# Designs tried in a protein design run: designed miniproteins, single chains, continued (2). Part 44

Each design is a single chain, and the fold is of that chain. pLDDT is the mean over its residues in the fold that is shown.

## One batch from the design tools (miniprotein)

Design m5503
Fold by ESMFold2-Fast:
Structure m5503 (fold): chain A 93 residues (1-93)
Amino acid sequence: SEVTREVLEKVLELGKKAVEAAKKGDHFEAEVYLGLAELVVGVARAIGDEEAARLAEELLEIVKKAVEAAKKGDHKAAEEELKKAEKFVEEVL
């Protein structure tokens, strides 16, 4: 659906920004972007689009793993998780 596309694209965009902030050591900025991604998931749930909310939650878990890898200095693992996130969005849209 159009809502699913918009929600997943916003979560992925915010997730990429969170990973970039984490790579730079800006953990506060990374958490802000993750919080915004969680808000987008919450909005999808609030409007009653259960499929969009479920898919966004799955995407957010992948993004969270990428951010944690980046925070630990494992940039290769962070990039691998981001590739999984991008592939997830491509396959479900």
Scores: mean pLDDT 87

Design m5504
Fold by ESMFold2-Fast:
Structure m5504 (fold): chain A 75 residues (1-75)
Amino acid sequence: SSAEVEQLKQQYTQLFGQLLALGAAIEASGRPPSPEELARMEALARQIQAVIDQLLTQLSLEEVQELGREALAAF
């Protein structure tokens, strides 16, 4: 449904934003990532992949890639 797609797009944008923010914070720290930060990045990547898999049941690969480009541009 369109409502389900919009909810999945919102979830994707939020999770991608969290992953980018975590990566930026690690880079800004100048230290290697902690085991906890690595575990969080892996958990976020798995959650993002699950959302992508759900989106691909209703959207084309091109549409999902465009969503990723938009999320990166907004960061």
Scores: mean pLDDT 87

Design m5505
Fold by ESMFold2-Fast:
Structure m5505 (fold): chain A 75 residues (1-75)
Amino acid sequence: MAAARAVAEAVVNHVLETGETVTVVLATDDPAAQAVLAALRELAAAAGLKVEETPAEPVVLDGVPRPAVAVTVSP
């Protein structure tokens, strides 16, 4: 879970430092991606940032299509 939190911290810090919106596409059936999503929700809320989750096209990983969500973090 430490790696997932580090990814979420990098996204939140980028938005805070630049004021730019960041969109990350995450596979919803991947436990690691689920951990990133949970950390993004927690850290963005703590920083006062907006988080929007929208359905995304499936991401093909190792030749297998996986369900995905687009997570948009904005100021």
Scores: mean pLDDT 79

Design m5506
Fold by ESMFold2-Fast:
Structure m5506 (fold): chain A 60 residues (1-60)
Amino acid sequence: SRLEEAIREVDEILRRAYREGLPLSEATVKVSELAHTLSPEDSRRLYQHFLARVQELRAA
């Protein structure tokens, strides 16, 4: 689904940013762009996934 593809894309950007010590600005912009292509329900799910993933990476 589009949501599953969006989640994978965001996860890859976040993984790369944390691995390389880059700011989260690219991931934040991408989440916003992808959210605008999804339904309101799927947009909420994408943002929730993004926030949860950022918290997981900060705890590592």
Scores: mean pLDDT 80

Design m5507
Fold by ESMFold2-Fast:
Structure m5507 (fold): chain A 80 residues (1-80)
Amino acid sequence: MSKEELLEEARRLIREAAEAVKEGDLEKAQEIGRELGLLAGPEYTAAVSAALAKAAEYTSKGKIEEGVEEAMKILEEEIE
């Protein structure tokens, strides 16, 4: 998988996790977070956690799309 393909898939998963958090479906959000971690690999666990936390912060403010973009900036900077 190319970096571009990985980041596009990560964007989709982060948005789905944010939407699950907004709906109160914490089980689904955890499942999606685990899928993103497996996609990125164990070396990027900290970056994935930071990205998901940023998306959740913005989701709590009703700004899902802005949260996704801020999360993607973290992943783009950390993932080689």
Scores: mean pLDDT 80

Design m5508
Fold by ESMFold2-Fast:
Structure m5508 (fold): chain A 65 residues (1-65)
Amino acid sequence: MERQEALKKATEEAYASLPKEKAEELKKLNKEIAEKLRKIGDQAQAYYDALKAGDKEAAEKAAAA
């Protein structure tokens, strides 16, 4: 846990060494990536729930969505 905080702080210091415009672009891209990953996670959960139910049709529909 402590090591992860130290790494995060080092990353923030690295961003501080960049021009503000570049740091803002990177933060925006990271936010967009996080939002896309969240949507993928929701679809994966639906697929997993369908597999648990043994419903192959529902699993295929969830995978296609």
Scores: mean pLDDT 68

Design m5509
Fold by ESMFold2-Fast:
Structure m5509 (fold): chain A 77 residues (1-77)
Amino acid sequence: AEAEAVRAEVRAYGDRLIEELKDKLTPEQLEVLRRAVENAARIAEDMVKAGESPEDALAFARSAIRTVLTHVLNEQA
C-alpha cells in the first residue's frame, strides 16, 4: 500500500542521512535525529492515509527532518 511505502521511503532517507552523519554527530544528536525520522515517517504515512499525495507526504517528511538536523547542528553540537 502507498502509505506503508511512503513510511519505508522516509525511514530509508533518514537511515542514509544518519549513516552519512554518524561520525560527525554526538550520540545525543543522533538520537534526536532518529526520533525526528520516526515522527516524520509516521506523519507522512498518516498524510497518505488521509488522501495526500505520496510526493507531498515525502516532501513534508524530508523538510521536517532537515529542519531538525539544522537545529541539532546549531544547538546540540
Scores: mean pLDDT 83

Design m5510
Fold by ESMFold2-Fast:
Structure m5510 (fold): chain A 67 residues (1-67)
Amino acid sequence: MSRVEELRRQAELHRTNAESAERTARSLRALGDREGPEWQRRADAAERVAREHRETYERLQSLADSL
């Protein structure tokens, strides 16, 4: 496997994790709107995780594109 292929494979894993975290955050946000601030805090945490995975995806894709 080339370095480019490995970087894109790693990026894809982070994209999948970001999508999963985004779905979780959306569900928790909806629950927070009904059940209160504990679930809103959980939604905030999931949104942060999703953002971190998106940022990593973008970095890895950019690195692969530079090779």
Scores: mean pLDDT 86

Design m5511
Fold by ESMFold2-Fast:
Structure m5511 (fold): chain A 59 residues (1-59)
Amino acid sequence: SLSEYLALLRAGDPEALEKLHNDSLDAAQGIGSVLGLPDDLVQKWAETLFQTSIDSAQK
């Protein structure tokens, strides 16, 4: 569940963090390909999505 996943992220669970990182990269690559973004911007966007998600899950 989303609640369980957020609890794992808040606890710093390595598997949950890896999943979030992979999901962030996949989302950035998917949308970036549609928008024609260069690879460096896609990577920066993926990192921003990951960090923003972590910040939102943390207290």
Scores: mean pLDDT 79

Design m5512
Fold by ESMFold2-Fast:
Structure m5512 (fold): chain A 92 residues (1-92)
Amino acid sequence: KVTVKFVDIKGEVVEKTVDVTNGVPKTVTLTSPVTGATVTVTLTLDEATNTLTATITTESLPRFTTTVTFTPGKYTKLAVFRDGEVYARVDK
């Protein structure tokens, strides 16, 4: 499972946990109830390398893709932008 966490510019936290199959893209959308800012994250998990590839789309930044090495059970920062910060945690 992967938990995506969005911390908005006011410090409000929104989390969503999804089932992610190794190598299969999964899309998650998070909306701040305080600012109304929306973040769409498409996640691809590679369990062999402990890497997570995230494609992030918001109104405030161009669509971009990042690949991070994760530690299971720990949050890894994916992005910082005008409307807040995005993190992901991979749990087995």
Scores: mean pLDDT 80

Design m5513
Fold by ESMFold2-Fast:
Structure m5513 (fold): chain A 81 residues (1-81)
Amino acid sequence: SIIDEAIEEAKARVDRAEAAYPGTLTPEQRRQAIVNYAANIALQKEIEDRRAAGQPLPSVEEAIELAKKYRKEAEKKVDEL
């Protein structure tokens, strides 16, 4: 799913940042960084999918609601991975 791919990409980004600057994140800060990156990546993928399908792009209000949805999904799934 979009969110599963987004979480994997978010983890890779956070792991690269920690490799470059070791010890900058607590476990909770790392978790929140993964959730925030994953939600943003998932929203971006949704917008790109809609554009590719010739569908209307989400309004600002719809994008905010999509971001909330993806953040909630990321919070649930990050604990399972």
Scores: mean pLDDT 83

Design m5514
Fold by ESMFold2-Fast:
Structure m5514 (fold): chain A 59 residues (1-59)
Amino acid sequence: MLTPEGRANAAALADRAGIPQATAEEIVEAYVDHYGREPTLRDLESLLQHKAKTGTLLP
C-alpha cells in the first residue's frame, strides 16, 4: 500500500514512462519489496533510464 508521496512518485513515473498510473504504482511497490525502501524521484529516473537501455525496469 502506497503512501501519498509514493502515489505521487508513481504518477510522475507514469507520466514520464507513458504507462498507466496503476502500473506505475505496482512498479513502486515492487521497488519497495526489492530494496526495502521507498523510491526517490532520482531512483525512479534511474529505473526509467535502465528500462530505456535494457527493456526492464528492475534488475
Scores: mean pLDDT 72

Design m5515
Fold by ESMFold2-Fast:
Formats: structure tokens, C-alpha cells, sequence
Structure m5515 (fold): chain A 69 residues (1-69)
């Protein structure tokens, strides 16, 4: 999946998998609760220093997860 590929790339750059997984869960919860929009979630992920492709993958996964919650 795009998210799995993005996480693998982040790990290859010396970034930890656990922070990315935690961020995805946090964003999903905020989206589910109506605290942020998907656009705001993407912006916040970028502001937290995630590479653009990883920020997009995390946000997309979080939106999918929020729809399941």
C-alpha cells in the first residue's frame, strides 16, 4: 500500500515506524471527532516535519481509519 511504502521509505531515512503509526492514529481520532478537516490534517502533518509523500500517505490512511471508527 502507499502508506506501507511511505513508512518503509521513512525507516530507510532513519525515521522510526512507531511515531508515524502513532501520528496516523492521532489524526484519525481528531478527524472522527470533527476536530480537524482532512486538509488541516495534511497541513499539520507537514508542519510536524514529515516528508510531503509521507504526510499525504499518513493523512489518507487516517481519513480511511476515521471512516471506519
Amino acid sequence: SAMAAAIERAEARGQAYQPVNRLTSEIAERLRNGEITPEEALERARERGLPPALAEAVTASAVDTANLL
Scores: mean pLDDT 69

Design m5516
Fold by ESMFold2-Fast:
Structure m5516 (fold): chain A 86 residues (1-86)
Amino acid sequence: MEEEILKQQEERDREEGERLRREGRERLKKIRELAQEDLEKARQLLEEEIERYRRLYEEARARSPYLAEVVGDVIGELHELLHQLE
């Protein structure tokens, strides 16, 4: 029973991580589309999302190293997009 609980928790963390990665990529695509129409709004939204994900990273660090890595990856992709919108 305890092993099954641990396995389910690990599976949930992996599912949450994959969801966060997919949502991050979808947000990046939406911001890229927005940047073609309104660059200023796209940059503003991107900066707000970077700040939000940094806060999520601190929470994830306390709970799951895997989720912290996933959030860190998303933050990296957001920063990369911000540089591309210079």
Scores: mean pLDDT 80

Design m5517
Fold by ESMFold2-Fast:
Structure m5517 (fold): chain A 58 residues (1-58)
Amino acid sequence: MGGTSIAKERAKEAALKAGLSEEEAEKAANSMSGLTVDGLSTDELAELIRTMHDLGAL
């Protein structure tokens, strides 16, 4: 198993790029920092966070 965990700082930056507030970005970072995401760019992560927020998942 060779997956790389997302750094909380990068997850927060992606959430801010998605248009979330600082509080929403902190929540998203906490949820995403535990995920093994090898191959996802910051822009792709931002789109994922935005989609989840639009669906009311966060």
Scores: mean pLDDT 69

Design m5518
Fold by ESMFold2-Fast:
Structure m5518 (fold): chain A 69 residues (1-69)
Amino acid sequence: SLELDKEVAIALLEMYAAIAVRSGAITREQADELVERGRKRIEEAKTPEEVMQALNETKAEIDRAAAAS
């Protein structure tokens, strides 16, 4: 179901952000902000494809934050 797809995507996003914080790549504060924005995008998604797009876009934002020194 779309609802389950969203729950899985949010859990994966939270895990991805937690790994980035644990490795020292981003701060907890940066992770909290990015996860919150990603969660909102995922919750607004109307198709499984849009859920995956929202997840991937937010992962890319986490990667960019990690690369920015």
Scores: mean pLDDT 88

Design m5519
Fold by ESMFold2-Fast:
Structure m5519 (fold): chain A 66 residues (1-66)
Amino acid sequence: SNPITVKVSKEEFEKAKVGDRIKVTLDGKEYTAIVLEKNDKYVLAAYLKSEGDTVSFVYLKLIPEE
C-alpha cells in the first residue's frame, strides 16, 4: 500500500523517464518496474503483481544514492 523506498545509482536515477521500464532489486529478487512519476527528489515506479484475473501495482519510491 505505502511505497517501498529503494536507493538507485545516481546514473540510473538521472536516466529514468516516465514510461521507462527499470530493473529494481528487492530482497535479492529483480523486478521490472514502470516509471510513473519523476521529479528532482524521487522516482515513483511500480511493478505488476498478478492475482488470478486481477493485476495490481506494488509501488516503489526510488531515491538516488549520494
Scores: mean pLDDT 81

Design m5520
Fold by ESMFold2-Fast:
Structure m5520 (fold): chain A 76 residues (1-76)
Amino acid sequence: MFVTVLSLTPHGSFSLVTYVLDGVTRTEWAINVVNLKTGEFIDGVTAKNLKPGDIVSFTSISTGETYTGTLQSVSI
């Protein structure tokens, strides 16, 4: 499913992701966060390499669903 990622804040191997799906803004804990442009897993160290326009994939811990989205802004 394709979403707009407003912000991504890493916490160790987890990330707090704020995204828009069908006009609804959601904030959820995520795992398996990957920058699809580089293939790099995102954590508290690698998140500094994220740029607006990067395509990220993440799995929501609450739903188990995987989302893919374009990063609008970086909030680290």
Scores: mean pLDDT 79

Design m5521
Fold by ESMFold2-Fast:
Structure m5521 (fold): chain A 84 residues (1-84)
Amino acid sequence: SSEDGVAVTAAGIRLAGLYFQTELLKKQGKVSDEEYKKMMEIVDEALKKFKELLKQKAPASEILKVADEAEREVDEIIKEAEKK
């Protein structure tokens, strides 16, 4: 449906946003090489799962949860980086 299409597009935009946020934090020296690598691995895994769920015609809510979990994991790494 168009509603499901909007939700799927939103999830894709959110995952792209995590990629750009990670690149920006690295450029600003706010995360280490190791933290950057972990964040990029989270984004890559989330994108793979996102594509798999699209192929399986999974509910939009399940696809949105992939973006929610990736954002949570990235945020946890950023918070730990700040605690240095």
Scores: mean pLDDT 86

Design m5522
Fold by ESMFold2-Fast:
Structure m5522 (fold): chain A 90 residues (1-90)
Amino acid sequence: GPSDEERIRLMLENARLIAELATEDGKLGAAEILELAQRAAAENRRVPEEEARKANKKAAEEALKAVEAAAAGNYEEVDRMIEELREKLE
């Protein structure tokens, strides 16, 4: 399966995609975007290994914050959060 680092990268890519969908033409409503992020966070909390759960939880929480900012129309903050997470993975 994917490593913790790969899972974090996928969460960042998903957060970016959600932000892009929100900024282009409103293809997803704010409630739908938040629901998707909440579901992703909940699924990541169900992994059995403690270290994997910690990494996935952190990635999911950061992705959720990015989606919440996008839903509020603060796309500048979304881009900043995504880039900060990517820098951490370097």
Scores: mean pLDDT 57

Design m5523
Fold by ESMFold2-Fast:
Structure m5523 (fold): chain A 73 residues (1-73)
Amino acid sequence: MYLSPEELMEVLASLAGVTSTDFSNLSDEERARIAAVAEQLGEMPPGTIRPEDVLSGERVREKLIAHGEAARA
């Protein structure tokens, strides 16, 4: 079962070494680290998760679900 967008962002931030809990006010470096971690966990090509997607946990979750379903096909 997939995490909520908020829970997903907390997990990704923790794995990326980001300590900020305000995901609407992340630096470009923090957004890039979270995007890279999401891509690694989903086994996605680089650039699949964009830094702007990280501003919305729903967008990151949507891309992880879509890629996971495509990989199962």
Scores: mean pLDDT 72

Design m5524
Fold by ESMFold2-Fast:
Order: sequence, then structure tokens, then C-alpha cells
Structure m5524 (fold): chain A 80 residues (1-80)
Amino acid sequence: MAVPEIDTSLPKGQQLALVGATMALLFLAVVHSGWDPEEAKRLMEELLAQAKALFADDPALVAQLEAEYREVVKAIEEAS
């Protein structure tokens, strides 16, 4: 599966909301649907890379996104 490209014409707040919603849905797909945790982690890594590029001007937000990513990946691994 491919992670959809975040629409950069949207306000930064909406871009952040799409990133967060996509991460949450990937987590729920593993926990509730038994989806492949390795594929979910791969898609989340791609999403994080896109988010880091979009928010490169806000290092505090990037650090928080990286921390959230680590927690969600840990939760996916524990649910596997």
C-alpha cells in the first residue's frame, strides 16, 4: 500500500491533522484488523519522512512527531 501525499496547499494545521489521523488509522488496522505490522511500520516511516519535510521549519513539532511515531511503532510491535 502507498501512503497518500499530503496536500501542501492545505493550511499547516490541516496537514498535521491528516498526518495524525493516518498514523492512528494505521495503528487501528494492526490492532483491530490483524494487518501486517511490518507493512504498517513501513507506511508510518514514509508518513513521518513526509511530515518532517512539511514541518522542517518547526523543530519542536518535528521532535514531537518523532516521539509520537516511536510510541505508535512500539504499540504496533506489542500488538503483533
Scores: mean pLDDT 76

Design m5525
Fold by ESMFold2-Fast:
Structure m5525 (fold): chain A 81 residues (1-81)
Amino acid sequence: GSMEEKVKEALEEVRKAYEEAVRAFREGDIEKAEEAIERAERAIEELRRYGASEEDLLEAEIRLGMSLILLGVLKLIEKRK
């Protein structure tokens, strides 16, 4: 596919990983949240390889940051249970 198609696919993977992290947070599943973060990190690496725009990279990094916050909160909640 074109580089634009590869960027769109990688950005969609970041979006799906964020949705997976939110679901893992709701389910209290630390392992799933960690897997979602790893998936997002791989997709961001692909965005950089494909020369994604600064706007696309910023969206991806914000979503990763939000997933990391959710994991941190989840770990704090589980420690207090």
Scores: mean pLDDT 87

Design m5526
Fold by ESMFold2-Fast:
Structure m5526 (fold): chain A 80 residues (1-80)
Amino acid sequence: SAEEAALAELEAAFDAYLQALADGSPDIKAAAQALVDAIVRFLSTFPNSTLLDSRGYGPEHWRALLVYLQDKYGLPLVEL
């Protein structure tokens, strides 16, 4: 489904961020921005989603992660 495909894209962005973090990547801020963009896209498109990712993360986890990433990396603020 479109919702499952969008969640898979969000999981891919999260995996890329976690890999960049583990590797001490100089591109970590870009990975964090890509993850923020994926979270915003998913939650804006599917605001009533109850789907959990492979880790069991739901919408409240993604909202908390969005706020954390914006603060941690000084990213532009976005509203959901």
Scores: mean pLDDT 84

Design m5527
Fold by ESMFold2-Fast:
Structure m5527 (fold): chain A 66 residues (1-66)
Amino acid sequence: MTDERLEQMRESALSLGASEEQAEEIVEEARKRIEQGESVYDALRWAYEQISKVTGVELLPPTDLS
């Protein structure tokens, strides 16, 4: 279920050093994006990008070594 994927994402964020507040905000925004008609895949991709930004850990393959 979508909710289980969001919970796994939250746990991953916390394990990578995000605060509980940061993880919760990312999960809430991803959930809202899905409710507004965005695909689960696109919402989760966005959320993992936000986790990378707040934790400093690169979770996406490098697009141009940036």
Scores: mean pLDDT 72

Design m5528
Fold by ESMFold2-Fast:
Structure m5528 (fold): chain A 90 residues (1-90)
Amino acid sequence: MEEKRKEILEKVDKVYERFRQELAEILASDMPKEEKLARLDEVRRRVSQELIELFTEAKKLNDKEAVDYIQKKGVEFGREFEKARAEIEA
């Protein structure tokens, strides 16, 4: 159980770190605003799918700590996404 939790949490952290790196790249790029928003939507769709898959895996293990961690990261993901979108739209 502990080792499987660690694997899930490490995968969540990698998904989130990649998301943050992709956000930074989008914000720093010279792309037009419309292209930045399209890229941001692609990243959101992919990350949401990856988190849903990890959440489902954690639920199958009946690991409340892993489930709670993924839910917390999902909230943080949503906040960072909306912040990046607001910066692009400004």
Scores: mean pLDDT 83

Design m5529
Fold by ESMFold2-Fast:
Formats: C-alpha cells, sequence, structure tokens
Structure m5529 (fold): chain A 90 residues (1-90)
C-alpha cells in the first residue's frame, strides 16, 4: 500500500541520516546524498524502478563494499538506490 511505502521510505531516511551523522560528513556531502534520496523516492513513487535497476544497484553496492574497507559516500548512494528500488518493487 501507499501508506506502507511511505513508512518504509521514512525508516530508510532515518537509517541514512544516522549513517551520515556517524561518518561526520560535510553539509555539502549531506545535501548530495539527500538529493539522491529525493530523486530515488520520486522514481519509486512513480513506479519507474525495474527488476534490472534493483539488480544493477545491488551489484554496485556489493562491489563498492568489497572494494572499500570503510563506508564511502558512493556506497551510501548505491545503497539508497538499491533500497528504494527494492521497496518500489514490493
Amino acid sequence: SEEELEKMIETLKETVEKGLETLGVSEEEREEVEKVFEEAVEKAKKGEFTQEDLEKYTKEADELAAKNKEVTLEMIKAFIKAALAAISLL
């Protein structure tokens, strides 16, 4: 349902915000991640995510996680896209 979708989006937003706070990112980096989040939310609400998008973004997140010892901004962005694609396809 739309209500369940909104609740999942809100929970994900809180998770991302806590992650960014823990990393101590700059305000500019926070705004960059927030833009990616907003764009992914709009795409999810329009039902524009495909199964191929989910596979692509999940693979990107996994490859970045394997390549980097610590969490990076690019990993967070890939994770957001993968998570919103997964939520959208439920």
Scores: mean pLDDT 81

Design m5530
Fold by ESMFold2-Fast:
Structure m5530 (fold): chain A 88 residues (1-88)
Amino acid sequence: SMDSIKQVKKGIDYIDKGDWKKAAKYFKKASKLDPSFKGSSDSAADSAEKKDKKKTADSLYGIGNIAKVHGDDDLADYSFKLADKLKS
């Protein structure tokens, strides 16, 4: 849903800004709004709470793949770029 996508984008924005606690909150909101994001967004929330860059990157690749399947190329690109940045 659009609301779920907006929450995921906010989570990614907060990771990029270094606000891991707010990122976790928004990823958790996305999981509650859309079951298709539940696995990846819940994992992103948990890893972000722990400030685990590698696990957060893995979860962001998952989110990007789900976004791509749903035709949201902007969300997919953003998620993949941030995942790569966290892995480097």
Scores: mean pLDDT 84

Design m5531
Fold by ESMFold2-Fast:
Structure m5531 (fold): chain A 101 residues (1-101)
Amino acid sequence: MAVRVTVYVDPADPAQVAAAEALIRALEAAGHEIVEITYTSDTAAAGLTRTPTLRVTDEEGHVATVEPSEEVLAAAREAAATGDLEAAVEAAYAVIERQAG
């Protein structure tokens, strides 16, 4: 099913950017077809209190909020230093499986 993703992230924080990238790749790996990705730092307009956060909107207009676990954030911090997202994507996939099923 086609989904649109809004990414709430601080672009000055490479660990947050890596965590958001890992969550996007985990959504694709879980079988979601991502048709649009929008990046923003405006959390106040969305009523969000933390970054990074993804809002995933399906074709029916249902919105799911996806936040990284502490494991995703730790792996993303390492990925930001090394450029290797594999561990962060695996941790993010566990978050997607918990929230989707």
Scores: mean pLDDT 78

Design m5532
Fold by ESMFold2-Fast:
Structure m5532 (fold): chain A 96 residues (1-96)
Amino acid sequence: SPVTEAMMYLREKLEELGVKDPLLQQALEMQVAAMVEQLKAAVDAGKSREEIEEIIEKNVENFGQHALYFGLKKEDVEKLTEAMKEFFKKLAEELL
């Protein structure tokens, strides 16, 4: 399941960053689930590669804003958003 893979990847990255706040983890997991569903919907709708890349970029930006709001440090947000962007680009290639 793409959602399960994305959740496992997020948890791995949060562990690498030393994030131990369960409420922050839960909030970010909900955002990642929403991102996977938006990506799947875009692929199912036959969106172009360019449109899919734009959807990924916008969703990762929103994810980063949520991470900051829920208390993740700016430097850790930058690392996490770059990792998630790379993950979602690879996931999109698998779904196309």
Scores: mean pLDDT 86

Design m5533
Fold by ESMFold2-Fast:
Structure m5533 (fold): chain A 57 residues (1-57)
Amino acid sequence: MKYRLKVTITTNGKETRTFHFYQGMSEEEAKKQGDNFIAQAKKLGNTAEVKIEKVEL
């Protein structure tokens, strides 16, 4: 099945960004990018959360 991954990034309790990845990105790849973003935010003294959702096309 074709699906789009919706990735929502929340920084310090505020929704900052939403990205849509068309069929070329797996959930594992999206998670890895999210973890990297959280690590970078921590270096800047911020708290970040990443939410990943499957959206059917």
Scores: mean pLDDT 68

Design m5534
Fold by ESMFold2-Fast:
Structure m5534 (fold): chain A 81 residues (1-81)
Amino acid sequence: AIEEAKRVIEANKDASKEEMLEAVGKFIVELRERGLLTEEQAQALEDRLLAVYVQSLRDNASNEEFRERVLKVVVEALESV
């Protein structure tokens, strides 16, 4: 799961913050459908990603910085499962 997450994020490295959120959101749905995340875990991760997005806009963070923040949150969530 973690290596798949890294691949999804890397494939979208040149995407906007919104496109990155959409791509990662679709991947979270896939992980839930595969039984690798519960519904509650998927929702919690989506909430954390939205918080990171809002904070990144507030910080005027680059798309690269946002990508690194997203990668950290997704990897940490998947390591806790």
Scores: mean pLDDT 83

Design m5535
Fold by ESMFold2-Fast:
Structure m5535 (fold): chain A 66 residues (1-66)
Amino acid sequence: MPKLTVKATADDPETAEKVGKELQDMIDRLQAEGASLYDVLQRFIEEAQRYLAEGKATDVVVDISD
C-alpha cells in the first residue's frame, strides 16, 4: 500500500501538530477500512481546505511514498 504522510504548518506549533495528527489519523483510518487512494486523497483535500479556510493551518502537504 502507498504510504501517505501529512505535514501541516500553522502560526502556532501546537495547532500545526494537532492538524497534522488529525489528518494523518483520518488517512490511516480510511486506508485501514480499504478506501482507495483516490477516495483518501479527496477526503484529505476537503479536510485540508476546511482547516485552511478556518485559519487553523497556513499550509498542508501530503507526501506519497511506496
Scores: mean pLDDT 80

Design m5536
Fold by ESMFold2-Fast:
Structure m5536 (fold): chain A 73 residues (1-73)
Amino acid sequence: MEEEIKKLEEEIKKAGEEFEKAVAAGDRQSAIEALERLIEKLKELAKLDPSKEKELNQQIEGARLLLDMLRRE
């Protein structure tokens, strides 16, 4: 369980970095895909670590708002 949490934290960090790179490159499709992966990993982490659920839900909300903004343009 703890090892799986650490793995998800690393995957979340990588997805965030992929998003930042896609935004810097002006690649909207890659940015959308990176945000979708980020949201999925955050949801998975929230199920494994209830102590972080509130913080993770705030991050999920923020990512969803960014995703909505990218999709509307």
Scores: mean pLDDT 81

Design m5537
Fold by ESMFold2-Fast:
Structure m5537 (fold): chain A 58 residues (1-58)
Amino acid sequence: VSAANRSRVRRALLDYAAAHPGAPISAREIAERAGVSVGTARRVLREEGLEDGDVIRT
């Protein structure tokens, strides 16, 4: 995964968590927001210690 794709996925993840607090993460939704493939989004999420269906709590 490129640094640019990682940055896009990370930004999309934070935006998703802010818009949907307590909602489970969807790799598809994150990928669409980041403009990357679902596979790329899943790889970046895994690198952050997250999986599809995980909930980010702040």
Scores: mean pLDDT 76

Design m5538
Fold by ESMFold2-Fast:
Structure m5538 (fold): chain A 90 residues (1-90)
Amino acid sequence: GIEELQKRADEIKKKVLEILEKYNAPKSLINAVLTGIDIAKKRALEEAKKESIDKGFEVLKEYIRNLAKAVFPEEVQKEIEKAIDEIYKK
């Protein structure tokens, strides 16, 4: 339910932070990306309440994938996509 959506968003945020630290991303970029993930979480929670929990999960995944595509080179995008897929399989 809602708790699982929040948990997955927080796990994605943690994994993205680990990936960005691995690539020595500047603190300003880390802060901007983590803020983007917080926005994705808020939008996903709104859609979960408005439509369904499944829609919330879909919005969370798509928003973060689009954020990654807008900001990162393909190598980093692939690591983020893999992290999202692993979290969603749990």
Scores: mean pLDDT 83

Design m5539
Fold by ESMFold2-Fast:
Structure m5539 (fold): chain A 75 residues (1-75)
Amino acid sequence: SEEYFKSLSKEEQIKYLEWQIETLDRAIAYYQAKLEASKKANAPESLIKSYQDVIADLETLRAKYRKKLEELKKE
């Protein structure tokens, strides 16, 4: 909802992005733990790759939100 985000004050937009980044940090940590467990269990390469791909996608999204947060903070 771009309309929702645009309806927020600058302070609320910053808090929203910080909350999104925290949520992504937790998701990345979860999948990193799954990846480590899968490697230790000698899981199929396809499963290992699927976790690596998910982590990469989440890191890309987190980087996008971090950049937007920095632009809002003018840092």
Scores: mean pLDDT 88

